# Designs tried in a protein design run: designed miniproteins, single chains, continued (2). Part 2

Each design is a single chain, and the fold is of that chain. pLDDT is the mean over its residues in the fold that is shown.

## One batch from the design tools (miniprotein)

Design m4037
Fold by ESMFold2-Fast:
Structure m4037 (fold): chain A 70 residues (1-70)
Amino acid sequence: MSAEEDARMAEAIRAAAPAALAAAATLSPETLREAARLLREQARRAEAQGLTATAAALRELADALERLAA
C-alpha cells in the first residue's frame, strides 16, 4: 500500500465514522469497549505495516467509541 492508498483508506474510515458512531450509540458500554479494543488492535497492525494514516483514523474511531461507553 502506497502513502496515497493509506491516506485514501484513512479518509474512507473518517467518512464512515459518523454512521458507525450513530449505529454504535445503541450498543452496551461493554460492546463499545470491546469494539474500541479491536479497532486499537487493527491500528497496531496497520502501523506495523507502515499504514500510519489508517492507524490514526482507527484510533480516532476507537477513542470516539470509548467516549460513548463512558
Scores: mean pLDDT 86

Design m4038
Fold by ESMFold2-Fast:
Formats: structure tokens, sequence, C-alpha cells
Structure m4038 (fold): chain A 55 residues (1-55)
């Protein structure tokens, strides 16, 4: 994954953990967001970024 995709995935992971998700679920969510950013699915990436910034 690109640096931007990794950063988005990390932000999503941190947001999931802050919301009470398990470490496994947070890792899965972060990975999915990172892949979505790489594939150009900006809508999914934006949702994750907003959630991360709101936490």
Amino acid sequence: LSEKAQAAGEAARRAALAAGASEEAADTWGNQVGIAVEQGNSREAMRAAVLAMSA
C-alpha cells in the first residue's frame, strides 16, 4: 500500500479502537480502508477519515 493508504488505514484502526472495537476488528477495518484508498474508492476512505477525526 502507498504511504497515504497506510496512513488512512492506521487512522481507521485507531478510530475503531477508540470506538471500542476489538484489536482484530480494528486491524481488519484498517486494512480494508487502506485497500479502498489504493483502489480509488474515495467514498469509503472519506468515511473512515471522518470517523477517525471525530474520535
Scores: mean pLDDT 70

Design m4039
Fold by ESMFold2-Fast:
Structure m4039 (fold): chain A 60 residues (1-60)
Amino acid sequence: GKGLDELLARGEKALLATGDPALAAQLLRHDREVAERAVAVLGDPEASVEELRAAGATTP
């Protein structure tokens, strides 16, 4: 839905902003499961935003 699409886009942008854009883009392309798991976590609105930012910080 609209909210999920917006939060997913925000999370993807946060990943690209916190890490190397080239590496982040390759990781997202190779394993879209990260984005899909983020969407699943977005089902819990309290955890979602912080987990997306934490995932961005912890991605290699």
Scores: mean pLDDT 55

Design m4040
Fold by ESMFold2-Fast:
Structure m4040 (fold): chain A 82 residues (1-82)
Amino acid sequence: MEELVKKIIELLEKARKHVEKGDKEKAKEYLEKAKELAKQLPDKGIQRMVLSGVEDAIEHIEKGDLEGAIKVLEETIKRLKA
């Protein structure tokens, strides 16, 4: 589980950096990869938190709210590291 959580955090950090650059397509690619890994998490609470954060970030990106997307990703990463 720890290795899987670490990989998800890495993907979310990469997605955040691409959102900061305005690279929406690359950011969404990393978010989709994080979502697929999150589905493999045995803890349903952590899984739901990651999936919710990823879906919320994608919605913000699609609406052009990159600042909102960054905030959602930062919150999700922080909660995963706690």
Scores: mean pLDDT 85

Design m4041
Fold by ESMFold2-Fast:
Structure m4041 (fold): chain A 91 residues (1-91)
Amino acid sequence: MEKEKEEEEKKKKEEEIIEFKKKVQELVEQLIEAINDGDDEKIRKLAKELGLPDEVIEELIANRDNGEKVRKLLNEHLAPLIEKKIEEIKK
């Protein structure tokens, strides 16, 4: 009985992780679109939903014409947030 409950919990956590990753990917794609469109309000909204601090959001807006800098900022700040959330789901 204990093994069956742990397997069900593991499956639920795996599904939650997959759903979280899909949501993050969709938000990142929408954020990149907003950056390309120059929609500062949408950039701020989407970046806040991703959990980025205001300082990073303003730096994204300031560097929106530099795709390499934008990707570096997103990878640097999103990777630890994503890893932390996945670890929280696994526990």
Scores: mean pLDDT 77

Design m4042
Fold by ESMFold2-Fast:
Structure m4042 (fold): chain A 73 residues (1-73)
Amino acid sequence: AEEDFKKGAELAAQGKYDEAIRYFKNAIEKDPNFVDAYIGLAALLEKQGKLDEAYEWRKKAAEITGTPAPKPP
């Protein structure tokens, strides 16, 4: 999970957003409580203008951490 997240972050830094999203999703599949992967995925979706999808991933991260839900787009 952490290795997939790290690889996703490296790809995102290179502007390879679609590949980075796949690695973040793999990290979530391996560890559904891996909050950083949800946040990373949401941030990339926001960069792509997919605000509604990004909100759903941020909301899920908030549920895992017990924090208040983020503001809807």
Scores: mean pLDDT 78

Design m4043
Fold by ESMFold2-Fast:
Structure m4043 (fold): chain A 74 residues (1-74)
Amino acid sequence: MEVDEIFDYAALLAKEGKVEKAFLIAAYILLKKKKYDEFKSLAESLGKSVEEVKELIEKHKKEIEEEIEKIKKE
């Protein structure tokens, strides 16, 4: 349920042309929920290493956390 809600939101952002933001939000939440296999699969689907995606999350962490806070309030 929680993971499905996150992917639904990521799909909505992707439809609005915010594809990179959608991927980073999904990846961040998978990492926080300790869904490491799903996180690795997402990174591989982007042609990136797990470490590259973690670096992108850390670089954009504040923006990602603000977007997630908005989702949780709706």
Scores: mean pLDDT 72

Design m4044
Fold by ESMFold2-Fast:
Structure m4044 (fold): chain A 58 residues (1-58)
Amino acid sequence: MEEIEKLKEEAEEAAKKGDYKTALEKYGEAFRLAQQAGDTATALELFEKAQEVDKKLR
């Protein structure tokens, strides 16, 4: 699995288990990699998912 897809999958699993801190960290890493790759669509999707998780954490 590609690194971004792996991180996204792990973040989604963590969020489903209620581990929002781990989910936020994984989404953040995936977002950084997507930005580095110039994949704006994937980066935006990951940012939105990270915001949803951040609201539950704080």
Scores: mean pLDDT 79

Design m4045
Fold by ESMFold2-Fast:
Structure m4045 (fold): chain A 60 residues (1-60)
Amino acid sequence: SASEAKKLFEEGEKLFEKARELYEFAEKDPSADKAKLAKEAQELVLEGIEKIDKGLELLK
């Protein structure tokens, strides 16, 4: 249970990191489709939140 929760938290953190990288790329690249990258980053954040929530449920 605790081991599975840790794995889910690590997966969520990786998704948040990928989202941050997409936001940074959108800011730095003048040719980037900022709206598309922001949407993709938001989807990664939501997936990350879901993994954190699942990990928390395993600890109950």
Scores: mean pLDDT 83

Design m4046
Fold by ESMFold2-Fast:
Structure m4046 (fold): chain A 71 residues (1-71)
Amino acid sequence: TDDALQKARDALVKKAGELAPEEKKEEAKELARKAFDAQVAGDTESMKEYSEKLAKLSGVDVSELEVTPPP
């Protein structure tokens, strides 16, 4: 459901913000949102670009980007 996807998106955004330096917290969150949205849309090229930028900022591994809803 949209609610489950929103929760997964929020969790990824929160994790990206927690791992990023304070000065780049909002940038990391924005990249996490864009990477998640691209993943959900099946836009592999955009997802790779945003995920690579996110990994450089916060060290979040792109292989952890899962779109499966929580139980």
Scores: mean pLDDT 71

Design m4047
Fold by ESMFold2-Fast:
Structure m4047 (fold): chain A 69 residues (1-69)
Amino acid sequence: MSSEEIRELLEEAERLGVRGVVLRDREAAQKALELTQKALEAAKENGDEELVKRAERMRKGLEAVIQSL
């Protein structure tokens, strides 16, 4: 997976994460977490430290959101 594809996955995860928070949509938040986890693994395989840090930050935020729903 390319760095561009990883960024697109994180952008989609962000949109779904916002929906999960605003609408209290647990399914949207869970899907966002799944996309973020996929992006994190791909970033680790690519050795892209910046994308790994971004995906890890997103993952932690989404886990907190899901726990609060």
Scores: mean pLDDT 83

Design m4048
Fold by ESMFold2-Fast:
Structure m4048 (fold): chain A 72 residues (1-72)
Amino acid sequence: SEEEERRRRLAILKRMFELLSKSIEDLLQLYMEKKKMKTPAEALEHLRQTYDLGDDTPEILLKNNLVQELLG
């Protein structure tokens, strides 16, 4: 069980790393597909409304929220 728990945690960390290594454009595409939206612009607007983010929000914070959504 402890061995299985370690493997599961490593798999989650690997997925998180893979997502964090993607560009914001690639993450928006994945988020758009997950939410069944038509455009990346709609996906970005939906993300901003969901997390109450302004249009001047730093890219790193947008990326963090996208990774959070895609891991969930």
Scores: mean pLDDT 82

Design m4049
Fold by ESMFold2-Fast:
Parts: sequence; C-alpha cells; structure tokens
Structure m4049 (fold): chain A 92 residues (1-92)
Amino acid sequence: LLKEGKFDEAEAYYRQKLAEDPNDAEAYLNLGIVYLQKGKYDEAKKWFEKAIEIDPENAEAYELLSFLYRLKGEFEKADEYHKKAVAILKKK
C-alpha cells in the first residue's frame, strides 16, 4: 500500500523521533514495519528486537517477529514468539 516515496517519509519521521527519544519503543516498532513493507526482513527483525529490548511487554513486536520467522520458514521460532505475545496479552 505504501509507495517508495511514502516509505522514505515514514522512515525519516521515525528516525527523527528516535533522535529525540532513543527509548521510544513504538518508533522502533514502526521503523520495523516500514522495513517489512520494503521487503527488508533482516532490517525489520533488528528494529522489532530493539522495540522488545526497550519494552519487553510489547506483544505486537513479538507477533511481528513471529510473522517474520514464518516468512523465513522458521516455524518453531515463529511459534515461540507467538506464545510470548499470547502470554503478555493474558497478563492484561
């Protein structure tokens, strides 16, 4: 749905947010989504892992990592991250 120019704008926006607040887990999550949409799965994984490092209760970041591992055919790791997301959601 996003054209290349919109990906560049979104990336610049979230990078600016991170320059202002390097502990913004939501900005890391959204950077990961931008890279995922660009088909850059390893970059997306890096940003989702950073979001979890800042906010270990971010169930969405675990689900997005699960999705990335499914895309790579690593179903065991995908299931592990999905279970972590479900466990977080059950605490709420």
Scores: mean pLDDT 81

Design m4050
Fold by ESMFold2-Fast:
Structure m4050 (fold): chain A 84 residues (1-84)
Amino acid sequence: GKKPLGKPLPDEASLLILQVANVLEVLGAPEEFVEGLREAAKKGDLERALELLRELLENTEDPELRAILEEMIEGLEKKIEELK
């Protein structure tokens, strides 16, 4: 079948960002960053999600959270490449 008109291009992006936001919320990331990621997910804004993850990475000293953020950043960068 042909793709329906009106389906947003960033649907996969939105799901990825939402998963990132949910994981970070469970890990106790600040609500401000989680909220920002959820807003980016609504828009499918992978670049905004990357900015937020990089800001959180720079502002956290928790080595476990840093490792998870680095994996999330890599995943988002790969997704941006796929959606070109």
Scores: mean pLDDT 76

Design m4051
Fold by ESMFold2-Fast:
Structure m4051 (fold): chain A 69 residues (1-69)
Amino acid sequence: MSVAENMDALLAFLDDVARTLSPERRARLDALRAEIRALKARYEAGEVSPEEAMARVQALWAEALDLVA
């Protein structure tokens, strides 16, 4: 899976679960979504390597899974 595909998959996952979350968890989800979008913008601008971006996306996936557990 490419870095961009992984980021898009994570954003789609967050969008899908957003409707089932409490207001407190929704605030955490919105912050996480903002962080992913910021990372994607930096990656598209060439400011972050694919390897570094992938490592960060994997960490963000762990946070997303913790949020919905």
Scores: mean pLDDT 81

Design m4052
Fold by ESMFold2-Fast:
Structure m4052 (fold): chain A 65 residues (1-65)
Amino acid sequence: SREAILEAAREVFAERGLAGATLREIAERAGVSVGTIYRHFRNKGELEIEAFLPLALEAMRRAIA
């Protein structure tokens, strides 16, 4: 379910923005508890990094190629 949490996080962040998104809404959309999110990610910031880091790294890699 870690991947389901990341996918739900990307959707909620896109709809609400980073500041407006809540772990509760992400948990509900992923079909898990907020406690389950905390088992995989230390806090909301870690979830933000994990959700967007692959896209940011790919964009940066293409910019310098």
Scores: mean pLDDT 76

Design m4053
Fold by ESMFold2-Fast:
Structure m4053 (fold): chain A 95 residues (1-95)
Amino acid sequence: SMEEEVRRRAEEIASLPRKEAERLAAVLFTAGGIFYAAGEVNESLGRLEEAAEDYRLAAELYRTAALVYEKLGKEEEAKKLLEKAREAEARAEAL
């Protein structure tokens, strides 16, 4: 499942040296933000299928980053990213 794949990727990243895991989590967070912004642009252009795909990808990236932060003991950062992931999923479902 998608959830199992996200969990597996997060476990692999979190197994790296802490500093490297944190860098990769930050990259995933940034990528999630880029796809969320792409979704908003596609939505504004009436490209609803593409917008939904962008929002779903943003949600996956945010969830992966959140799980990495959770495994690193960064609960506050993880919580914020899970909230962003839920928002992205909700936006995709509303289209």
Scores: mean pLDDT 89

Design m4054
Fold by ESMFold2-Fast:
Structure m4054 (fold): chain A 84 residues (1-84)
Amino acid sequence: SSKKEKILEYLKKFLSEYLSIPLEEITEDTPLSDLGIDESIARVLIAVLKKEFGVEIPLSTLLSFKNLGELAEYVAKHAKRVPE
């Protein structure tokens, strides 16, 4: 699978567990706002992505993504590593 696909699956699992949303309800087309991702949750996600993928995302940039797929694409382009 592509780097973006691996990141997208990581994000889906993380958000499913963190927000208690069924995994099947989270897709690449899901708007971050529909998942209830506010500034507080966005800060947690930014910290996790920096630790796991070595990517730094400004808060305003993360909140500007249309959906989870755009976030995954950004991480794929800027990530210094992809965890197993």
Scores: mean pLDDT 83

Design m4056
Fold by ESMFold2-Fast:
Parts: structure tokens; C-alpha cells; sequence
Structure m4056 (fold): chain A 72 residues (1-72)
């Protein structure tokens, strides 16, 4: 459904911007974890949440969108 893809991409775009503002490697690490699998993504999101809820939310949005696109 195009509406769901658009919403996920919009949330991921905001998440990517926030992660890159805090450090370019944070986005790369989030994408790598999401591509590795759901458990790796969850572990990385949990790590980001310990640093701050804002980073955790950003990592969640990016990982969720990436996993949705990979699953199709």
C-alpha cells in the first residue's frame, strides 16, 4: 500500500536527518543492523534508547522502514 510506504519513508527521512546530525556513523550502523535482521535492529535500537529516547525513535523509524522495504 503506497500510503504506508510513503508514511514509513517520511518517518525514516526525519530519523536519518536526526541520526546524521548526531554522527554520520549512527545512520550507517542503523542501516547495517536493519539489513542484518530484526534481532540485530532491535539490539541497536535498544542501545540508542539508552543514550536517549530521541535517538531511539530515530533508529526505530529508519530500521522499520528498511526492514519493510527488504520484506516487500
Amino acid sequence: DDAIREALRAAAAEGRALLTAHGQDLLDRTLAAAREGPEAARRFVDEMMRIGPELGAAATAVASATQYELAL
Scores: mean pLDDT 78

Design m4057
Fold by ESMFold2-Fast:
Structure m4057 (fold): chain A 69 residues (1-69)
Amino acid sequence: MLSEEEIKELEEEIERIEKEIEELEEELKKLKEENAPKEKILELEIEIGILRIELGVKKMLLEKGKKAL
């Protein structure tokens, strides 16, 4: 079972990653609108993908921690 401190730390990390993904998705949209090089678009899509995987793992850990009675 995760401690309340560990739960709070995970929640803060999740919020930071969610904000970072949102900012990167806005940047990706702008790059696509500006007809930026495909390589730059791909690099950003990869970065977003990595962050989404990390977010999923942290959310799963948080859910399991909160369900421990």
Scores: mean pLDDT 81

Design m4058
Fold by ESMFold2-Fast:
Parts: C-alpha cells; sequence; structure tokens
Structure m4058 (fold): chain A 70 residues (1-70)
C-alpha cells in the first residue's frame, strides 16, 4: 500500500532524527512520534484509508514542527 510505504518512511525519518537529536525533549517527542507511526502500521488493516491518511497528516505536521524546534 502506498500509505504504508509513506508511513514507513515517516517512521524511519523520525527514528533517524531522534538518534541525531541533542535535545532530550525533542528526542522524546520524536521517539513518541515514531511509536505512533509504528502502531498505525501494525493496525493499518483495521483502519479506513481516510483514517490512515488523516493520522499520517497529523504525524507529518508534528514532525515538521519538531524539525523547526531544532
Amino acid sequence: SPLEEELRKLLEEAKELAEKSKDPEVKAELESLAARAEELLENADTLSKEQLENAKKALEALLERLKKKQ
């Protein structure tokens, strides 16, 4: 599924940024975001396409905020 591929990419980016982050608060938020993306991937078959797209957009917005907070 293209949505699952996009969620995997988001998970991977969040994990990479968490590993590189020197700010403990930003690191914790990125780890939390990664955990949420992983949970969405695990439950992708139980969610509608619209629910997955909306959840992905929310995580993308949060990731962009965390990138700016660096």
Scores: mean pLDDT 83

Design m4059
Fold by ESMFold2-Fast:
Structure m4059 (fold): chain A 69 residues (1-69)
Amino acid sequence: KVYGAVGSNPDPEAARIATLSGEVAAKLLAGEMTEEDARKFLEEKGYVPLEVRYDEELGTVSVRAVPAP
């Protein structure tokens, strides 16, 4: 595996998952979507959501997903 980069990603799928997870986390933190909305969003993008959790009181978010088979 080669992950040394000049601003490009050698694994487009890993980069895509990271980007989508970041978008979901940002929207959950901003209160722009619910955990259920986040799961549906990931499913619509072709991923299986394994974990979507937001604790508003603590300000913590956990998002984990894998590509659909």
Scores: mean pLDDT 70

Design m4060
Fold by ESMFold2-Fast:
Structure m4060 (fold): chain A 82 residues (1-82)
Amino acid sequence: MSIDQILQDFVNGNIDSFIWISQHLDDMDVSRVAQTMVNAGIVSPIELQNVIDGGRSSILSSIYDSYPDNSVISSIYNQLPP
């Protein structure tokens, strides 16, 4: 599967794609992940910068903090290991 397809599945709330992204950020350009999120309209410029600066361990927290009332993001975040 292409990275673009995985990122698209992530923005559609697919938990497996979310987990895959979190596990493979070392193998991915964090800027590419952040840009795809911005292009999907789910990250503001400020949150994009937080994602870039935060790296792998904080990307999920940054997304959750940006969209705490988004039921899809909240559901995905709560299903992940701490």
Scores: mean pLDDT 53

Design m4061
Fold by ESMFold2-Fast:
Structure m4061 (fold): chain A 71 residues (1-71)
Amino acid sequence: MAARIAEGLELLREALRAIAAGDLDAAYAHFLRALRLMTGDEARARALAEAIRAEVEANRAEAQAEAAAVL
């Protein structure tokens, strides 16, 4: 359990790096993989990844700045 959460957090860091770089396709892939590991629920993981992608696309410049600040 803890190992899956740690791996999920590392994938979230990769997703944040992709957002900071403006690569939303890579960010989506990393978010989806992280959420699959953390939730164990494919439908929930997809719904959350899609919601995050939509939010980042709506606010790209702000999302890129926030991602860079967290890293």
Scores: mean pLDDT 77

Design m4062
Fold by ESMFold2-Fast:
Structure m4062 (fold): chain A 65 residues (1-65)
Amino acid sequence: MLSKEELREIVEKLAELIKKGYEELAKKLVEDLAKKLGLSKEEAEEIFKLIKEGKLDEAVEILSK
């Protein structure tokens, strides 16, 4: 099980990818991570939106369900 600290680091790296223009890659990585954690497509889309909006703590809460 990934810790909240590990999830936060992953989410911060994903936010950095989006800021650098690698939005498509970041979206795919969020979808892959969500699938590995047993989350739905809808949850993956919400997580990506939150990361794009800079709401990293909220994204971590969904990932840690």
Scores: mean pLDDT 83

Design m4063
Fold by ESMFold2-Fast:
Structure m4063 (fold): chain A 89 residues (1-89)
Amino acid sequence: SERLERLEEEAERLERELRALPPEAQRAAELAAAVEIAEALGDAEAAARYRAELEALLAASADPEAARRAAELGRRLVELGREGVRLRA
């Protein structure tokens, strides 16, 4: 239970950090999360499409550092979600 509580606290912290980023950068988190989920489901075509959209967004971003940080947060939130599901199973 303590491990699950720590994962939930970390997820809440990352979610707060993501919400503080510009909306345009937050889209990078959504795309990065979509890549991770598609890969987990074995959907290579969807993963490739989301990755291409993410790369295009990062290349066109007015704040590439914020967009890259958002993508990291999105990936980490998906990882924590998967860990949480395992601990509840």
Scores: mean pLDDT 85

Design m4064
Fold by ESMFold2-Fast:
Structure m4064 (fold): chain A 56 residues (1-56)
Amino acid sequence: SELDLIEAIFRREALEVLSEEEAERLLRHFRQQVKTLGLEAGVAAARQLLHELLAR
């Protein structure tokens, strides 16, 4: 599905800069946001969290 593809892309990006555990937490957050806010808002929220983690 499109959601599976987006998750695969996020996982790949996250694993370049985060541990596997952190990447899994990011993806869990993404899935939760998609369920509550919808796909577009969920993608934006996950990207924002990733960028915040990168700024550490």
Scores: mean pLDDT 77

Design m4065
Fold by ESMFold2-Fast:
Structure m4065 (fold): chain A 56 residues (1-56)
Amino acid sequence: SLEEELDELIARVREKLAALYGPEVADQVETGLRILKEENPEEALEVARQLLADLD
């Protein structure tokens, strides 16, 4: 489902950001993505996918 895919992607983004930039940055981005998920889940999915691609 979209919600399951979003939760998985948000978790991956958080983990990758924490490894690269530390937990403070990771926590801020995770919070933003979770807020976006509640308001615009389709947009949150696109943003999370783009962030993962950019962090490759």
Scores: mean pLDDT 84

Design m4066
Fold by ESMFold2-Fast:
Structure m4066 (fold): chain A 70 residues (1-70)
Amino acid sequence: MKKEAQEQLDITLAVIELAAAVKRMSDEEVDELIAAVREGKLTPEHIEKLKELGFSEEQIKEIQELVKKL
Protein backbone atom coordinates (compact mmCIF):
# COMPACT_ATOMS: atom_id res chain seq x y z
CA MET A 1 0.00 0.00 0.00
CA LYS A 2 1.13 3.61 -0.62
CA LYS A 3 1.70 4.42 3.08
CA GLU A 4 3.70 1.24 3.76
CA ALA A 5 5.75 1.74 0.58
CA GLN A 6 6.57 5.32 1.64
CA GLU A 7 7.72 4.18 5.11
CA GLN A 8 9.90 1.46 3.57
CA LEU A 9 11.36 4.00 1.11
CA ASP A 10 12.18 6.42 3.97
CA ILE A 11 14.00 3.62 5.84
CA THR A 12 15.83 2.60 2.64
CA LEU A 13 16.96 6.19 2.00
CA ALA A 14 18.22 6.46 5.61
CA VAL A 15 20.22 3.22 5.16
CA ILE A 16 21.71 4.56 1.89
CA GLU A 17 22.74 7.81 3.65
CA LEU A 18 24.34 5.87 6.51
CA ALA A 19 26.21 3.51 4.14
CA ALA A 20 27.41 6.50 2.06
CA ALA A 21 28.68 8.25 5.21
CA VAL A 22 30.59 5.08 6.25
CA LYS A 23 32.09 4.79 2.73
CA ARG A 24 32.88 8.56 2.73
CA MET A 25 30.94 9.20 -0.47
CA SER A 26 30.65 12.87 -1.50
CA ASP A 27 27.46 14.79 -0.64
CA GLU A 28 26.89 15.38 -4.38
CA GLU A 29 27.03 11.64 -5.17
CA VAL A 30 24.71 10.84 -2.23
CA ASP A 31 22.18 13.52 -3.28
CA GLU A 32 22.18 12.24 -6.89
CA LEU A 33 21.72 8.61 -5.79
CA ILE A 34 18.88 9.53 -3.37
CA ALA A 35 17.16 11.60 -6.08
CA ALA A 36 17.40 8.67 -8.54
CA VAL A 37 15.85 6.28 -5.98
CA ARG A 38 13.02 8.74 -5.18
CA GLU A 39 12.30 9.34 -8.90
CA GLY A 40 12.44 5.61 -9.70
CA LYS A 41 15.09 6.26 -12.36
CA LEU A 42 17.93 3.94 -11.44
CA THR A 43 20.54 3.87 -14.21
CA PRO A 44 23.24 1.14 -14.39
CA GLU A 45 25.62 3.68 -12.81
CA HIS A 46 23.29 4.11 -9.81
CA ILE A 47 23.01 0.31 -9.43
CA GLU A 48 26.83 0.08 -9.41
CA LYS A 49 26.99 2.76 -6.68
CA LEU A 50 24.48 0.81 -4.57
CA LYS A 51 26.64 -2.31 -4.97
CA GLU A 52 29.68 -0.24 -3.93
CA LEU A 53 27.77 0.77 -0.77
CA GLY A 54 27.35 -2.94 0.07
CA PHE A 55 23.82 -3.60 -1.19
CA SER A 56 23.28 -7.09 -2.65
CA GLU A 57 21.57 -7.64 -6.02
CA GLU A 58 18.53 -8.94 -4.08
CA GLN A 59 18.39 -5.76 -1.95
CA ILE A 60 18.71 -3.58 -5.08
CA LYS A 61 15.84 -5.52 -6.70
CA GLU A 62 13.73 -4.91 -3.58
CA ILE A 63 14.50 -1.16 -3.81
CA GLN A 64 13.45 -1.12 -7.50
CA GLU A 65 10.18 -2.94 -6.68
CA LEU A 66 9.54 -0.57 -3.74
CA VAL A 67 9.92 2.48 -6.00
CA LYS A 68 7.49 0.95 -8.55
CA LYS A 69 4.84 0.66 -5.78
CA LEU A 70 4.89 4.44 -5.19
Scores: mean pLDDT 75

Design m4067
Fold by ESMFold2-Fast:
Structure m4067 (fold): chain A 61 residues (1-61)
Amino acid sequence: IEDKTVDEIADKIVEAGLLPKGRAYAVAEVLKARPDITAEELSRLTGLPLELAQKVLDLVK
């Protein structure tokens, strides 16, 4: 994840059908800034349901 750009992370989320492009970019920026973030923290910071936050982390990790 630290070696990926925000664009690469966001595109991966969009291609997986998890989030629309705008939300995927916002989430990708959070993940890039906090590579060790938990699903609970990601859910709290971005407003994603916990299960969706976990799927995003599993996808990009």
Scores: mean pLDDT 80

Design m4068
Fold by ESMFold2-Fast:
Structure m4068 (fold): chain A 105 residues (1-105)
Amino acid sequence: MAARREAARAIFDELPDEELGAAVITASLYMNGEVPEELKEKAKEIVDLMNRAAEAIRQGNFDEARKLMREAAKLGREVAEKLGIDPETMRRYGRRVREAVDAAA
């Protein structure tokens, strides 16, 4: 558990709070059915990238997980901006996610 948590933390620490928050907000909205039809394909891609990154972490492929999370973060920011989510809200969410990872043990 500890080694996987430290690896996930290191990957998240490489992402700006704004980009991490954007990806998490977008994934959450997609899972709740709150993304407009025209953005659903990109939101699904973000969820798929994050799920693939989680699988890569489970397999010990941390370089692949980093690449997948960076792609999810970039797409997340694009989709969140189109949804009208402001950058401060994205940063606040990213900080909360980082704090939750740090508090997980």
Scores: mean pLDDT 79

Design m4069
Fold by ESMFold2-Fast:
Structure m4069 (fold): chain A 70 residues (1-70)
Amino acid sequence: SAEQRAQAHQLLVQGKTALDKGDYEKAKEYFEQALSLDPQNSEAWKNLAEAYEKLGEKEKAKEYLEKAKE
């Protein structure tokens, strides 16, 4: 719904802020929550991939980056 997409966008913004601060675990949690509400948001998949890469989870980062291309 539009309400779920609005909530997902707010979570995406919070995730980006956490990513900018170097809080990679927190960023990951926000992006995962955003994607639970809006699974087709390619920007959220791309940002989740970056958070996983920063955490050393390279295989998951690669998987999520591929989802961002859809």
Scores: mean pLDDT 86

Design m4070
Fold by ESMFold2-Fast:
Structure m4070 (fold): chain A 59 residues (1-59)
Amino acid sequence: MLSPEEAAEKAAEGGKKMVEAGMPAEKAGQLSAREVREAGGSEEHEKYAIEAALEAGLG
């Protein structure tokens, strides 16, 4: 199982790919945050995953 930090990184990459595939950035961020929570990540790790998805949606 991934560490919370590795889970946050993986969720962030997953969120970016979902946005690139046409998913709304907000929805991708919510799904990525849920994966981080399930892996035992902190609120900071959830925020990191959400911000990565939103950033992908901007450019």
Scores: mean pLDDT 77

Design m4071
Fold by ESMFold2-Fast:
Structure m4071 (fold): chain A 87 residues (1-87)
Amino acid sequence: MSPLEELLKELEELVKNADKLSKEELRERAIELLQRLLEYAREQGDEQMVALYEEYLARLKDPNVTKEEIINLLKAMRDFLADLVKN
């Protein structure tokens, strides 16, 4: 399985279980996944994806971020990765 397929699976599971996690647990897991995605994008030389993931990381690290915003960011990333994995 490609690294992107593994990350997509973990991201889908995180979105599925988001309601069971506290805001801080969800944030921590989201940051961990985003850091792994950012490293992968850097290894691939995808400068646009690097910039996007760095922006998302900055938003997640904002102490005022809401649980709903975290979930929406995760869903956006899931949908984007699903499209990339298919193509």
Scores: mean pLDDT 82

Design m4072
Fold by ESMFold2-Fast:
Structure m4072 (fold): chain A 58 residues (1-58)
Amino acid sequence: SELEKKIREVVEKLVKEYGNQPWTTEVDELRKELLKLFFEASAQGKPDLLPRVQVEVL
């Protein structure tokens, strides 16, 4: 799905940026974007996407 693809892309960017400098504004913005996608997934009744994302970035 499109939402799943977007979540994956944001996770990949977050992992790369976090590995370099976890305290940057860039990482902060990616986390905010990921949270928005998470709330969208919950609103669409697809909370099953959340555990996969959290395992990779948290």
Scores: mean pLDDT 66

Design m4073
Fold by ESMFold2-Fast:
Structure m4073 (fold): chain A 65 residues (1-65)
Amino acid sequence: SNAQKEAAENLIKYAETGDEKALMRAAKAASTITDPKDLEAFRKAVQAIKAGNKEEAIKYAEELK
């Protein structure tokens, strides 16, 4: 859906640039997602970013598309 795609694109941008505004946009989009699988992919992407695993974060973010 549009929300999953928006969350994914902003997570990838945050992973690549560290832009906090992109993270905020990703979180806002994710707040409208009700699918538990997509929410889990979002959480894994965020945790990978915090762990410094940029490539893993992008992989999980792409699962939202």
Scores: mean pLDDT 83

Design m4074
Fold by ESMFold2-Fast:
Structure m4074 (fold): chain A 72 residues (1-72)
Amino acid sequence: MEPLEKGKYEEAVKEAEAEIKRDPNNADAYTRLGIAYYKLGDKEKAKEAFQKALELDPNNPVARYLLKKIEE
């Protein structure tokens, strides 16, 4: 992974974490956190974030789809 791309997703992780601190019930922030971890290659943290997003919003189509892909 190019250093520029990696830095972009590391920033996305920090941004999503900050959003979660402001609103712990923000399912979209957990979905963004999961996407950022997935792009960084951390499938375990991505899975955890998507599971949390689905606990808050069971009908979140993005989190459901990406979690299923990770669990394949």
Scores: mean pLDDT 81

